# Designed miniproteins, single chains, part 38

Each design is a single chain, and the fold is of that chain. pLDDT is the mean over its residues in the fold that is shown.

## One batch from the design tools (miniprotein)

Design m1310
Fold by ESMFold2-Fast:
Formats: sequence, C-alpha cells, structure tokens
Structure m1310 (fold): chain A 66 residues (1-66)
Amino acid sequence: MPAIETKSKEEAIAALPEVLRSAAELRLKAEPEMSEEEALEEAIEEFEKGSTDPAAQKVLEEVRKE
C-alpha cells in the first residue's frame, strides 16, 4: 500500500520545535495553497539558513535527526 501523507497540518506543525512550528504556521497562513509538506520544508530550510547560533543548532538537530 502506498504511503500517503495523512497527518493534518496541526499534527505536523505540533510535532516541530516551537520556532519551526511558528515558521511553518506562518507560511501556511500567508500561502494557504501551499501544502503542509511544503510549509514544513520551508520552515526547516529557513532555519537551516539562519542557524548561526547554538540555540538554533539544537532545534535543527531535533528536526533533522528524524
């Protein structure tokens, strides 16, 4: 059976660290046509580009470690 993304936007966003959750939610709010998957990816990408502080690195590790 093919694996299809069935998790709600709320579930996916709630699973992220606070800062990434806020970023993903903001993206979905600004562009509701965007998929939850795209919003999450954008949030992670933004955080990766802005990760210059140790605190930001910790959050990125939590997200990236899967």
Scores: mean pLDDT 59

Design m1311
Fold by ESMFold2-Fast:
Structure m1311 (fold): chain A 88 residues (1-88)
Amino acid sequence: SEREKLEKELEKLEAEYRKEAAKTNELAAKSKEYLEELEELARELQPEVEEAVKNKDVEKLLELAEKSPVPHIRLLLEGIALKLELEK
């Protein structure tokens, strides 16, 4: 079914997210500048993500994911969008 396919895609996204998050954490540990850039990106992104989740705006979450330069943040947003689709 469509739902079972989406659930499997979510599991794959969560696995890739953990992998990319580990890489990002390693880079942030080695570079204060990179950590500061990540914190600034998160601060700018947070209100748009919160509004999109509140409005259940899957398209907006995917747009924010596509515009994100950081792989683990992109995967996180794609995962949130997929979870919202599964709640329908």
Scores: mean pLDDT 80

Design m1312
Fold by ESMFold2-Fast:
Structure m1312 (fold): chain A 77 residues (1-77)
Amino acid sequence: LSEEVIKDTHAAVGAALASLSEEEKEEIQKAVEAGDTEAIKAALKKLVAAAKAKASPEAAAELDKLEAEELALIDKM
């Protein structure tokens, strides 16, 4: 993975976070605070989908990998 792909991925995630409504941000915060693994997974999927919409094709592929890895990690909690 190149530094360029990492930067593009971070920029896409930042843009997606900035585009989230206050209600969506509160849903994510509550899920994390409650330790609700299913709600955390749902929030992650929404965030990744929003980030992919703003990402280059290469960064979108890396976001798909990160989503799969994070979902597997959450399942082990």
Scores: mean pLDDT 72

Design m1313
Fold by ESMFold2-Fast:
Structure m1313 (fold): chain A 83 residues (1-83)
Amino acid sequence: FEAAARAAFALLEALAEATGSEAIRAALETARRAAEALAAGNEEEAARIEEAGREAMEAALAEALALPAAEREAVRARARARV
């Protein structure tokens, strides 16, 4: 879904800005490249990009989950405002 994709990008961008984490920035880069491949009709390429970025995505998730609840809520609100 277009809305889900935009929400995911906004969330990753907000997380990268809040944390400065290389893992979160790598996850954002992976998501952007996968979305570009999907927009070009290259579903197989998008899947390959996501697979190659799996470790960065997992590291980003672990880092996001380590944020205090208040910070996570602020990041979510900021991401919501972007879509």
Scores: mean pLDDT 71

Design m1314
Fold by ESMFold2-Fast:
Structure m1314 (fold): chain A 104 residues (1-104)
Amino acid sequence: SNEEILEELKKTGKEIGKAVRDNDLEKVQEYIKKAKELISKLPDVEEDIEFTQETEKPILRLMFDHGAGIISEEIYKAVMKFLDSIKNKEAYKAFIEGFKEGYF
């Protein structure tokens, strides 16, 4: 079900958040691949996606700015590119919720 996919996506986001905190590019890339596979099973729900992305960008930027000198630019670019690729508003929110939980 979509609910099960969103829950798994939140858990995957948490693992990505932890990997970003640990500056582990290989784990970030591994879990982004898993997240993309999960999102591919969801319909595109692009209503308000641009607004949702713009609302979360300042918080994400603050996380990466706080990690400046520790978190690699390659990790930052990989995460931002992945986020810009998400076309489902609920998937975006589930991922970000998990990411925040894993990072902090």
Scores: mean pLDDT 78

Design m1315
Fold by ESMFold2-Fast:
Parts: structure tokens; C-alpha cells; sequence
Structure m1315 (fold): chain A 77 residues (1-77)
């Protein structure tokens, strides 16, 4: 539990720093650890948040593309 939360925090930090590849990796890894622990509710909340970001972003924006890539990374877990 604590390790997965640390990965989520680091993932968002990397996104804020513009390191989107590392952010996708860390968030995908956190989702995999949470799923293995049976914490599907937290995985769903994280997924819902990025789906919301994608829904309010322009389809041609970098933000939309990044949200979709993060969603795909989380769903692959």
C-alpha cells in the first residue's frame, strides 16, 4: 500500500516536471501493485481522474494525448 502511493506521488511529480515517459511508467507500476493487492477502487479512481482530464481537454492538445497514454498505461496493469 505505502509503496504504491509513493509511486503515484512520484508519477505526478514527474508529470509536473515534464517527464511524461517516467510519469506513465510510475503510474502504470502503481496501478499494477494496487491491482495485485486487490485495491481496484484506487486504480479506478486514478483512471477516472485521467478520463476527466481527457474529456475537458481539446482533442488536438498535448494534454489530451498524454492523458490517453497514461490511461492506456494504467489499463495495461
Amino acid sequence: MVQARTLIVEGFRKWAQGDFDEAKYLLGRAARLLAAAGDTETVQELLDMFQLVASVSRKDSPTYKLAQEIIASIQAA
Scores: mean pLDDT 76

Design m1316
Fold by ESMFold2-Fast:
Structure m1316 (fold): chain A 90 residues (1-90)
Amino acid sequence: MEKLKKEIDELNKKIDELTRRENEIVREIEEARRRGSDQKEIDRLLKEQMDVGVEILKLAVELSIKYRELAKKQGVSDEEILEELKKKAE
């Protein structure tokens, strides 16, 4: 359980960092458009935004898998608690 929770925490931190980077790129795109920057510069920033978005999606899929593993392990723990409670009631 502890190792899996640490892996989930690390994935969440990476997603948070990439989300902050995506927000910075969005701000740079808005500033570039406001300044009348050329289309090549805007296209470069849009490509960087797409690349970051793809990385976030990949990490989100990994996070989903880890949460499913955690839920499965918690289910087993709940069943074990129920079995111990039944033994104490006898």
Scores: mean pLDDT 77

Design m1317
Fold by ESMFold2-Fast:
Structure m1317 (fold): chain A 86 residues (1-86)
Amino acid sequence: PVLVVTQSPKSAKVGETVTLTGTASGAEVKSYTWVKVYPDGSIETLKESTTSNTLTLKEPKTEATVFVVASDGKHSATGEGTVIKK
């Protein structure tokens, strides 16, 4: 089966605490990596190679898009992204 990852919610607001969830199907996930992409194109890794499919952002201060990458050890798939906006 092909590894597929969906991500929720699709959007969040600056200043509001939000819990992001990555749901994987098609394969057994061994790790999740959470990545934040800022409007200037800079990339920050929030959590690397964790077994948790959730990430809580406490009152994000800046606009960004947050992605989850799931891996089964051979293949990886990326979620749709959560857009954090004012």
Scores: mean pLDDT 81

Design m1318
Fold by ESMFold2-Fast:
Structure m1318 (fold): chain A 90 residues (1-90)
Amino acid sequence: KKEEKKKIFEEYKKLAERLGITVNDFDIDKLTDEQFEKLKKEVEAYKRILELIDNYTPEQLRELAEKHKVTDPEKAAIYYQAAALLEQRR
């Protein structure tokens, strides 16, 4: 539904803003089901990244990423992204 897509996109924008990520404009009504599922996954990843940034240093996040890069590459990617974003904030 349009209301659900708008709600998820607004949450995505708020999370991206908190992370210092620029959100490009796109027509929410033209989102495919695949794009909408991807957007929902990005929202969940951004929530996880914000939690990590609040509790860890970039160095600790990189150590966690390296520890998990072989056994859980998706989790490692989230740790690397959190570390990079935290470093960009300076």
Scores: mean pLDDT 78

Design m1319
Fold by ESMFold2-Fast:
Structure m1319 (fold): chain A 61 residues (1-61)
Amino acid sequence: DKKDEFAQKLIEAAAKVASSEAVLKAADEIALNRETLTEEEILEIIAKETGLSPEELRKLA
């Protein structure tokens, strides 16, 4: 699934610079709502939990 690949890639990127706790919280929220979330919403969740901007996350991925 392209959306699952997108989420995994962003989580791996965030894990390089963010705390494990923040990354796990983002991953859990995405997993609970996976079928209803868009790629943009996934990016926003990771950005919110990790404190990184969406632009920084895209650059790290």
Scores: mean pLDDT 79

Design m1320
Fold by ESMFold2-Fast:
Structure m1320 (fold): chain A 70 residues (1-70)
Amino acid sequence: MLLDPKAVAERYRENGIELSEEEAAALINAPPSPVQQQVADELRKIGDEIDEALAKAKALGVPLIEVLRE
């Protein structure tokens, strides 16, 4: 998902923070902190496990609700 610098700048201005489109673009394009990367990696791993379970459920013809519950 790509954030629009203009939309980000407008959102900050609505909250009373003066932010230019250039400053918003710099914030969006800044490298994520090690903590943010760690969280993203953990969420990706969980997502992969869920996707594998859902794909397996579809291949076996079992209801997705049953797979998610178990």
Scores: mean pLDDT 65

Design m1321
Fold by ESMFold2-Fast:
Structure m1321 (fold): chain A 83 residues (1-83)
Amino acid sequence: MEITEEVERLLKEGVKPEEIREYIVEVLRSNPSDMEVTKDAFAALAVLVDHELAERQAKYAELKKANPDWSKEEIRKKYDEEL
């Protein structure tokens, strides 16, 4: 099973990143000695992280446009407060 392809499908379907992460963890837990599954799971985690980073960067850009005088750290704090 190609875990990365499944993660990309779940992201496309709007499944929450937390649920996708749980899916990857369960696959790893069920296949602890399978090196190919482990490799695919780490690749899938990278896809998930890249997606979360892209969403964070988009939100950062919006906050920066609205508040051009704020520092990068101040924008990150504001972003984290919205979670």
Scores: mean pLDDT 76

Design m1322
Fold by ESMFold2-Fast:
Structure m1322 (fold): chain A 75 residues (1-75)
Amino acid sequence: AAAARAIAKRLLEQALAETDNPEVKQYVREALRAVDAGDFDAAIANLEKALELDPSNPYIQGALRAVRAARAAAA
């Protein structure tokens, strides 16, 4: 679980660096905070909102996969 969480954080930080859309940045920041808190359900919800706004962003797509994997490993 620690490895999947570390990968998710790295991808979230990259998504935040690559996007210029302030709404996408806000959802990505909330997802990063949720991952830091271990709240993977909140992280997934925020990443799904970010992906609705930027569906082609590979870092958001990757982060969503990594967070889902971390949630599955924690369950």
Scores: mean pLDDT 83

Design m1323
Fold by ESMFold2-Fast:
Structure m1323 (fold): chain A 67 residues (1-67)
Amino acid sequence: ASKEQLEKAVEVAKEGLKEGRYEETARRMGEILGMSPVEAAIEAYRYALKNKDYEGAEGAFKAMQAL
């Protein structure tokens, strides 16, 4: 996945946190990254942590847990 795709996936994770739509968020991240929802949530989580984006990391983690 490109950096732009990972950044977009993390933004989707943050919106998912705000809206409480974790399973849908995982699915949308999968579409953006071209991965399964679980793989996409893990990759978004890792990318967010690397960039100290703790809101994005929380969103990705909750999306992962909802699967």
Scores: mean pLDDT 84

Design m1324
Fold by ESMFold2-Fast:
Structure m1324 (fold): chain A 66 residues (1-66)
Amino acid sequence: SPLQVELRKKSLELTKLQMQYIAYVTEANLPSLSPEERKKAREEAERLEKESQKLREEIEKLEQQI
């Protein structure tokens, strides 16, 4: 169904955001980076977490329609 196709596409987008989030969280915890670089990585991770939350809410609404 069209809803199942949309759900799969959004699930793939969520996976990509989660992979990027893990990369920034890892970077934020690297002792070899400057405090400023680690802070920037934390801010990017927080942005990605908020975007992932919005996407999860969209996925949940689509799942309720199936």
Scores: mean pLDDT 87

Design m1325
Fold by ESMFold2-Fast:
Structure m1325 (fold): chain A 99 residues (1-99)
Amino acid sequence: SLVQQAARALADALREAADTIRSLAEKNGKPEVGEKARKRLDELATRAENAQSMDELKEILREAVRAIGEYADEFGIPASTAVALTLRLVAAYEDALIA
């Protein structure tokens, strides 16, 4: 139950981040990079939905944070936007821990 709530929250946050990154990449003239980023984050969201433990969700969160940083560097996402997306993912995971 707790793991399922955390998994759903993290998966939803990852899909929102994927859409945001894709949109920003398109505006920056790099739609192909944005689509690659969206696909990667959507794959992480699917992994989160199938997670069996909080430790597995923590690993997925770490991978997502690293990926967002790499994409920010690759197509020029403002650091403030990358930080905001990262904090939103962390909040989704942490909110489940106190439920």
Scores: mean pLDDT 81

Design m1326
Fold by ESMFold2-Fast:
Structure m1326 (fold): chain A 80 residues (1-80)
Amino acid sequence: NESADIAASNCANAISAAESGDIDKAKDNALDAVKAASNGGNITTEQALDVAYEIESALSSKNIDALKDACNKLIALAKK
């Protein structure tokens, strides 16, 4: 699944950036992951918005585990 693979790649980049303390880069990559999952058509607008809020919350609290959880949820939703 191309959309799930792109989402997974962008999520990995977001997590790496967050671990390095680059929150702006982490946010950009995480939002690109949400966009990739949405473009695949397997995720609803409501699901995309929900995951985006979870990512924003994780990044604002610098909670890398919460970011990983949100990314895993996004990738699972993108798979078909």
Scores: mean pLDDT 83

Design m1327
Fold by ESMFold2-Fast:
Structure m1327 (fold): chain A 65 residues (1-65)
Amino acid sequence: SEAYKRYLERMRKLVIEKFPDKKEEIEKASDDEIEAYYTALLTGSPLWEPIAEHLKKLIEKRKAA
């Protein structure tokens, strides 16, 4: 829905604010990947690089399927 899209845009903006060096990757992320990034942010995870790499691989698999 439109409300859900606005919600995801807000989450994406917050994630970009915390990880500006990853802006391009975050902008390419799918809805479920944005939720995963946001969850990592809320839990204070220091594991950004492994999380970002894993999510990139998920995106690639989804596009190839």
Scores: mean pLDDT 67

Design m1328
Fold by ESMFold2-Fast:
Structure m1328 (fold): chain A 74 residues (1-74)
Amino acid sequence: MPVPIDTLIPVAPGQGQKGAEAIRPVVEKAGGSARAQGDSVHVTAVAEDGEAAQALVRAIFEAMRAAGVETLPG
């Protein structure tokens, strides 16, 4: 069953746009979108199943960390 993903990832102040740009290739590969929203990144996507959803979320955080974006607990 497809799993919709709609999540807001808080990042360090001023890193919203950098975070959105860092994860855009990963999210677009999944047919989704990523936007900066202040000091957060809004991600929307639809994963094929729960395993794919978990893999996408993991890849998103990995891409942010690789780009030097500090993610904050929501």
Scores: mean pLDDT 80

Design m1329
Fold by ESMFold2-Fast:
Structure m1329 (fold): chain A 88 residues (1-88)
Amino acid sequence: DMSIQELIDWLDNPDPALVSFLSSIDLESEKKRLEQLLEKLEKEKASPQDLIKVYYLLGEVYKLLGEEEKAKEYYERARKIIDELQKK
């Protein structure tokens, strides 16, 4: 499982393996799957780490679909949770 620092590094420098994986799958199907997963995680009060991962992955999928505004929204949601967890 990725640490919060690894998630931050991932947001700033996307893993080439993740980008390659996402480019090889049906992005519309993955988007729907991640949106359903997000809804479930929000209802089940899942860990902040799981929420960050899903927000980040939705951002990457939307970015690859050319929906830059939506990608930015999801990245910002992930960054807000990371910021809260890192607040000293």
Scores: mean pLDDT 73

Design m1330
Fold by ESMFold2-Fast:
Structure m1330 (fold): chain A 91 residues (1-91)
Amino acid sequence: YPSYEEIREKIERELRQLGIHKPPEELSEEEIERAILEAARRESDEPEEEIRRGARAAATAVMILLEAIEKGLSPEETLERLKKAHEELEK
């Protein structure tokens, strides 16, 4: 399984692909959501509502993963936080 350093490098690389060149510490969830939304609009014919829903979920997941890496959380704790965030997004 990849180390936290490898996972962080992968996240940073993927964020750069979305046009985000800031370090993770300076990123807001809103900035990540906006970048994903813009990329999805260019590549997808999905309805706007579906694209927005997907972008919000992806941004939330990225923020949780970055916090987990910074704090050295276990995979189990990380998964629990991801599940809780998903439930809150569903309302």
Scores: mean pLDDT 72

Design m1331
Fold by ESMFold2-Fast:
Structure m1331 (fold): chain A 55 residues (1-55)
Amino acid sequence: MKAKVLLKVPLRDGAGGLLRGGDVLDAEIVGDKVVVTTPAGGRAVLPKDLVEIVE
């Protein structure tokens, strides 16, 4: 399921970018995981409890 998510915690992405708490990112929800697309064009896989679904 495609969604927009608010990141609850800072993390680094696989493309070397830094994501900050409060960032809103395009994401795909797969089961209990969220695949987030980062501004650097990378992807990060997170548990759903680290994000808030906003759209």
Scores: mean pLDDT 73

Design m1332
Fold by ESMFold2-Fast:
Structure m1332 (fold): chain A 83 residues (1-83)
Amino acid sequence: HMDRRIALLERDLPNLSPEQAAEVRKHIAAARADPDPATQQKHLDRAFDILVEEGVRVLKEAVDYVFSKTPEERIAEIERFRA
């Protein structure tokens, strides 16, 4: 269902840069405007590609950030966040 896929994309928009969020919204608008289901799916697939690419980037940055810390600093930061 197109609306369900769009809802998932919109839920994750706050986690994207303004430029990436604009591209996702553009793909959602293109999907909504196009009456062909196959083309609608292509637009939504492009939007999901942006989310996947951002997820991979965030994961790489998180790994780099964690690696830059001593084990003690990492534990202290996790404990502070959890508390």
Scores: mean pLDDT 74

Design m1333
Fold by ESMFold2-Fast:
Structure m1333 (fold): chain A 61 residues (1-61)
Amino acid sequence: SAAKNLEAYLISRGLSADDAHKVAVQAQEDLENGTSVEDIAQKYSESLALPQKDIEAALTA
């Protein structure tokens, strides 16, 4: 559900469905590989120019 929540959040911020899905899939792989929510959120906050705390909230909802 973390990936689904992130995908929905990214679509709400103006990403295309395809781009949001690719980011959500990569974030899910990062989580499964033991990357922290904070590190994932920081990475995508920097690359997408979105607030880190909003990405963290999406990943933990």
Scores: mean pLDDT 85

Design m1334
Fold by ESMFold2-Fast:
Structure m1334 (fold): chain A 58 residues (1-58)
Amino acid sequence: GAAAEEAYRGGYEAALAAGLDEESARKVGQGAGDIARSGMSAEAAIALARQEAELAAK
């Protein structure tokens, strides 16, 4: 649904901003989308994805 697509895009963009490559960013986005599909808000899924991306970029 729309929330899952929004979470995917937000997670993907956050991962790229954190310095991850495009393939890793797609995985982060996919994870955020899956979390949103499980009933979490897109905002919460994106926030979690951003945290994971920042940790992975170290």
Scores: mean pLDDT 83

Design m1335
Fold by ESMFold2-Fast:
Structure m1335 (fold): chain A 79 residues (1-79)
Amino acid sequence: MKVTLSLTVKLSPGASQEDATAEVREAVEESGGKLLSVIPAGADTLLVTVEVPEEQVDELKARIEARPTVASVTVTVSE
């Protein structure tokens, strides 16, 4: 089963939104998901919508948090 996730991605100090967006896209694709949208929300925050297999949610979060451009990720499941 696939789920749609809303991610609030907080950038590391000095990280670019473009680099963070690329790293999030790679993590989503590696988890067998699709990047649906990315909306900048200020200088240090990205609002990201992704579709991913339900079982991959925790792995996706861990992969994104492991990236040097990302300080933290908050995950909200959308029905």
Scores: mean pLDDT 81

Design m1336
Fold by ESMFold2-Fast:
Formats: C-alpha cells, sequence, structure tokens
Structure m1336 (fold): chain A 68 residues (1-68)
C-alpha cells in the first residue's frame, strides 16, 4: 500500500541519518527509539499526514547532515 511504502521510506531516511550523522552510541540508540515511536504514531495517521511528516523529517535530516 501507499502507506507501507511511506513508512519504509521513513525507515530508510532514519538509517541514512544514523549512518551519516556524527552521533554517539547513546545518541544513536535514542534516535532509533524515537523513530520506533514515530512509526507507531504514523500508523494511526492518513497517507497525506504521513507524507507531510516524512517530507518534514527528510528536510530536517538533510539539514543536520549538512551542518556536520
Amino acid sequence: SEKEKLLEEFRKIVEEYLKKAPLSEAERAHVRALADWELRRMETLSVEEVRKTLETFRKWAEEQIKKA
């Protein structure tokens, strides 16, 4: 489904961020925990709301990597 594809895309963005961002082991664990919580939240949202959340997160992650 469209929603499943968006959730998978979110997982990819999180893994890419974790790979490229200069994070400690503890910070990496914290990000994974927050991502799991966000994925559970997004399961209750519409496809459009998930798409908006994903685009917001993608832009934020790109900005963080660029500043590193």
Scores: mean pLDDT 80

Design m1337
Fold by ESMFold2-Fast:
Structure m1337 (fold): chain A 87 residues (1-87)
Amino acid sequence: SLAEKAAEIAREAAEVARKLGNPGSFDVAETAYEGARAASENGDPRAMAEVLKAALDTAIRGGAASPETVELLRKAYDVAEKAAKEA
C-alpha cells in the first residue's frame, strides 16, 4: 500500500542519516519513521502525512539535515500525502 511505502521510505531516511553520522538528521528521520509506522499500523494516513510533513519542515528549517535525508523525507511525505488524499 502507499502507506507502507511511505513508512519504508522514512525508514530509509533514518538509515541514511545514521550512516552519515548526522545526529540532528537521524533524530528527525527516526521520529518520522516511528510516527509513520505507528500511523500506518493504525490505518491513519492523515496522521502519517502530518508526521512526515512536520519532520520534513523541521529538517529544512533547521538546515542541519543532509540533502540525502531531506530528499528521502520529501519522498516519504509525497507518498503519504497521496495516501491521505485517497482515503
Scores: mean pLDDT 78

Design m1338
Fold by ESMFold2-Fast:
Structure m1338 (fold): chain A 55 residues (1-55)
Amino acid sequence: SQRIAELQRFRDWALARSEEKLAKAKTDEEIDFIEQGRAVNLQELARRLAELERE
């Protein structure tokens, strides 16, 4: 479905964005914050994808 494809594209974009932020991070605290945000976003995207696949 188009919705699943859109979420997959968003995931890929978000991963690339997180890598850019990590490359610019200057402190361990910034790195931890970015990595925590990535993990939470990936978990939420996986949950939404699973819900759409059941529809």
Scores: mean pLDDT 78

Design m1339
Fold by ESMFold2-Fast:
Structure m1339 (fold): chain A 69 residues (1-69)
Amino acid sequence: MEEALKAASDAVAKYLRERGSATGEELGQIAADGLRKAGASDEMVEQARAGTGPLGGEAIRRGVERAFA
């Protein structure tokens, strides 16, 4: 779980650093892709993409902090 969260937050941070901005829907998709690559369950991935569940928002929050820290 924590490893999947780190992978998702790193993906969000990279996207924001390269593009400078993103919509909430774009961030949700990037977080979902990161979680999937790290072996998260399909249900957790779909919740993150939809902007629901506990991990999607936390991955985005950490990713934003890492992009601009």
Scores: mean pLDDT 76

Design m1340
Fold by ESMFold2-Fast:
Structure m1340 (fold): chain A 56 residues (1-56)
Amino acid sequence: SETLETGENLQTVMDWLRRTKSPEEVRAFGQELGSLNYEETSELVRKRYEEIRREQ
């Protein structure tokens, strides 16, 4: 019954990713959330990092 908590964490990640443009910050945030062990969260962070790095 941790579905609600997981959903909120995912939403927070998405909101943060929309605001940050620094790959360094994205990586640091991803490590902070590593405790989640959620595949979707990991993929979102990785995809965002790749996008920012490419934009640079």
Scores: mean pLDDT 63

Design m1341
Fold by ESMFold2-Fast:
Structure m1341 (fold): chain A 58 residues (1-58)
Amino acid sequence: EEELIKRYAELGKEAAERVLKLDPTPMTEEEKEKFIESARKAGENAARTVLELRRQAA
């Protein structure tokens, strides 16, 4: 279960990094780190929602 949360967090970070590579908007390193961290937290929340739904699907 924690493995799923970590996986989704990592996917969120990777997605954010890919967006930053495709988006021409100039950002500071600190802004990029905050953006990646926000995506990581979003990934964790998504994983928790998936786990709740999986517990309901019996």
Scores: mean pLDDT 76

Design m1342
Fold by ESMFold2-Fast:
Structure m1342 (fold): chain A 83 residues (1-83)
Amino acid sequence: MTLEERRAAVSRALARGERSPELDERLRWLHAEDPDGLPFPALRRAAELGIASPAQRAALDAWQAKWDAMLAATDAMVAARRA
């Protein structure tokens, strides 16, 4: 299995909500080999495990801020329609 295949497999499992010590160890290995190549589901889990770099955490925070802004805008539109 190539690095790309391992990365894709871990990302798909994490995206499905899978959590296990074995999956966490596979993620730790992938992060050590290619930290910049981690997709969003793997990056988020790396942050939860405390292994994400400051740059990776900043990228996650920026993505979360955009998501939160979108949800707030959606909630405001729903509230306006109910009023």
Scores: mean pLDDT 76

Design m1343
Fold by ESMFold2-Fast:
Structure m1343 (fold): chain A 70 residues (1-70)
Amino acid sequence: ATPAEQGASSFLRGDMAYDEALSGYATKEEGVAALKKAIARFREALASDPGDDRARQNLETAEAKYNSLL
């Protein structure tokens, strides 16, 4: 796949993991694990396409949410 295709795939997986984190996990640990997945996927998207503003914004949002749980 092209870097852009890989970036889009990583972005989608990050968005899904972020939605899982917001789905009301019963424990803080489960929410933190889901947010770590989202952050990793958005970082992969940005590594593939550094100009992806949506991936950057979603990464910032996921990191802010993750920090709020720490």
Scores: mean pLDDT 69

Design m1344
Fold by ESMFold2-Fast:
Structure m1344 (fold): chain A 109 residues (1-109)
Amino acid sequence: TELLARLEEAARTGRPVALTAVTADFDAEQLARFAELYRAARASGVAVALVPEADPRSVALARAVAEELAREGLAAAVGVGGPATIDRLGEDALRERALAGGREEAAEA
């Protein structure tokens, strides 16, 4: 709720926003509403970043939200603290590059 309110404010004012907490569990309706507001804020030239608290649950929730947004063609920047989170993000990026390479090889075959 507070996260959605912050995005509504950003879309209304056109000011950059950094979301410092992802404390709400998103259901399908809330994720859809978040995507609408994120798109509106982005279309207004507003930069949006998900910056969860450094606890593992908040980080995991922010990652899940960012992945769902990516499936809808919306890119979200995720700024997190902690070496474990950085290591995990690096591993995910390497895995995605490997999968992309495999798809290219399959397309050429």
Scores: mean pLDDT 53

Design m1345
Fold by ESMFold2-Fast:
Structure m1345 (fold): chain A 82 residues (1-82)
Amino acid sequence: MELSDKEKEEIQEAFEALKESGKLSEKEFIEKVEAATKAILQAEKLSKEEYEKVEELVKLLRELGHEKAAEIIEKYAELSKE
């Protein structure tokens, strides 16, 4: 499954909003975004720890009102689950 340009833009906007929210440290933000990106690319299965990071990221995106980005990431994470 390939993301449309519009879906990619929604995810980028959501990640920028999360970074600006101050809810995560820079390290926590990077680790969660890397796990989510790995899920989206579907290049390999997510470890349990990576999956948990994506679940937390999805929850934070929903809290910020980025529901569409959260739904896309959650779908890819479930498909990439170990």
Scores: mean pLDDT 80

Design m1346
Fold by ESMFold2-Fast:
Structure m1346 (fold): chain A 59 residues (1-59)
Amino acid sequence: AIEKIRKYPPKLVEALAKRMEKNPNPSSEELKEIARESGASVSTVREAAKLLQEVIKSN
């Protein structure tokens, strides 16, 4: 999981990690906000969020 997340932009991963610290299951609206802020597509943000959820669940 960690090796796959490294392919995503660091700013995107950081924004997702901050959001998921407060809510490990961010809503579609929250994912859209992250996509807008990072310049990534919503699908990319959703995939990165799933990978981060797996990392969080494993710790």
Scores: mean pLDDT 74

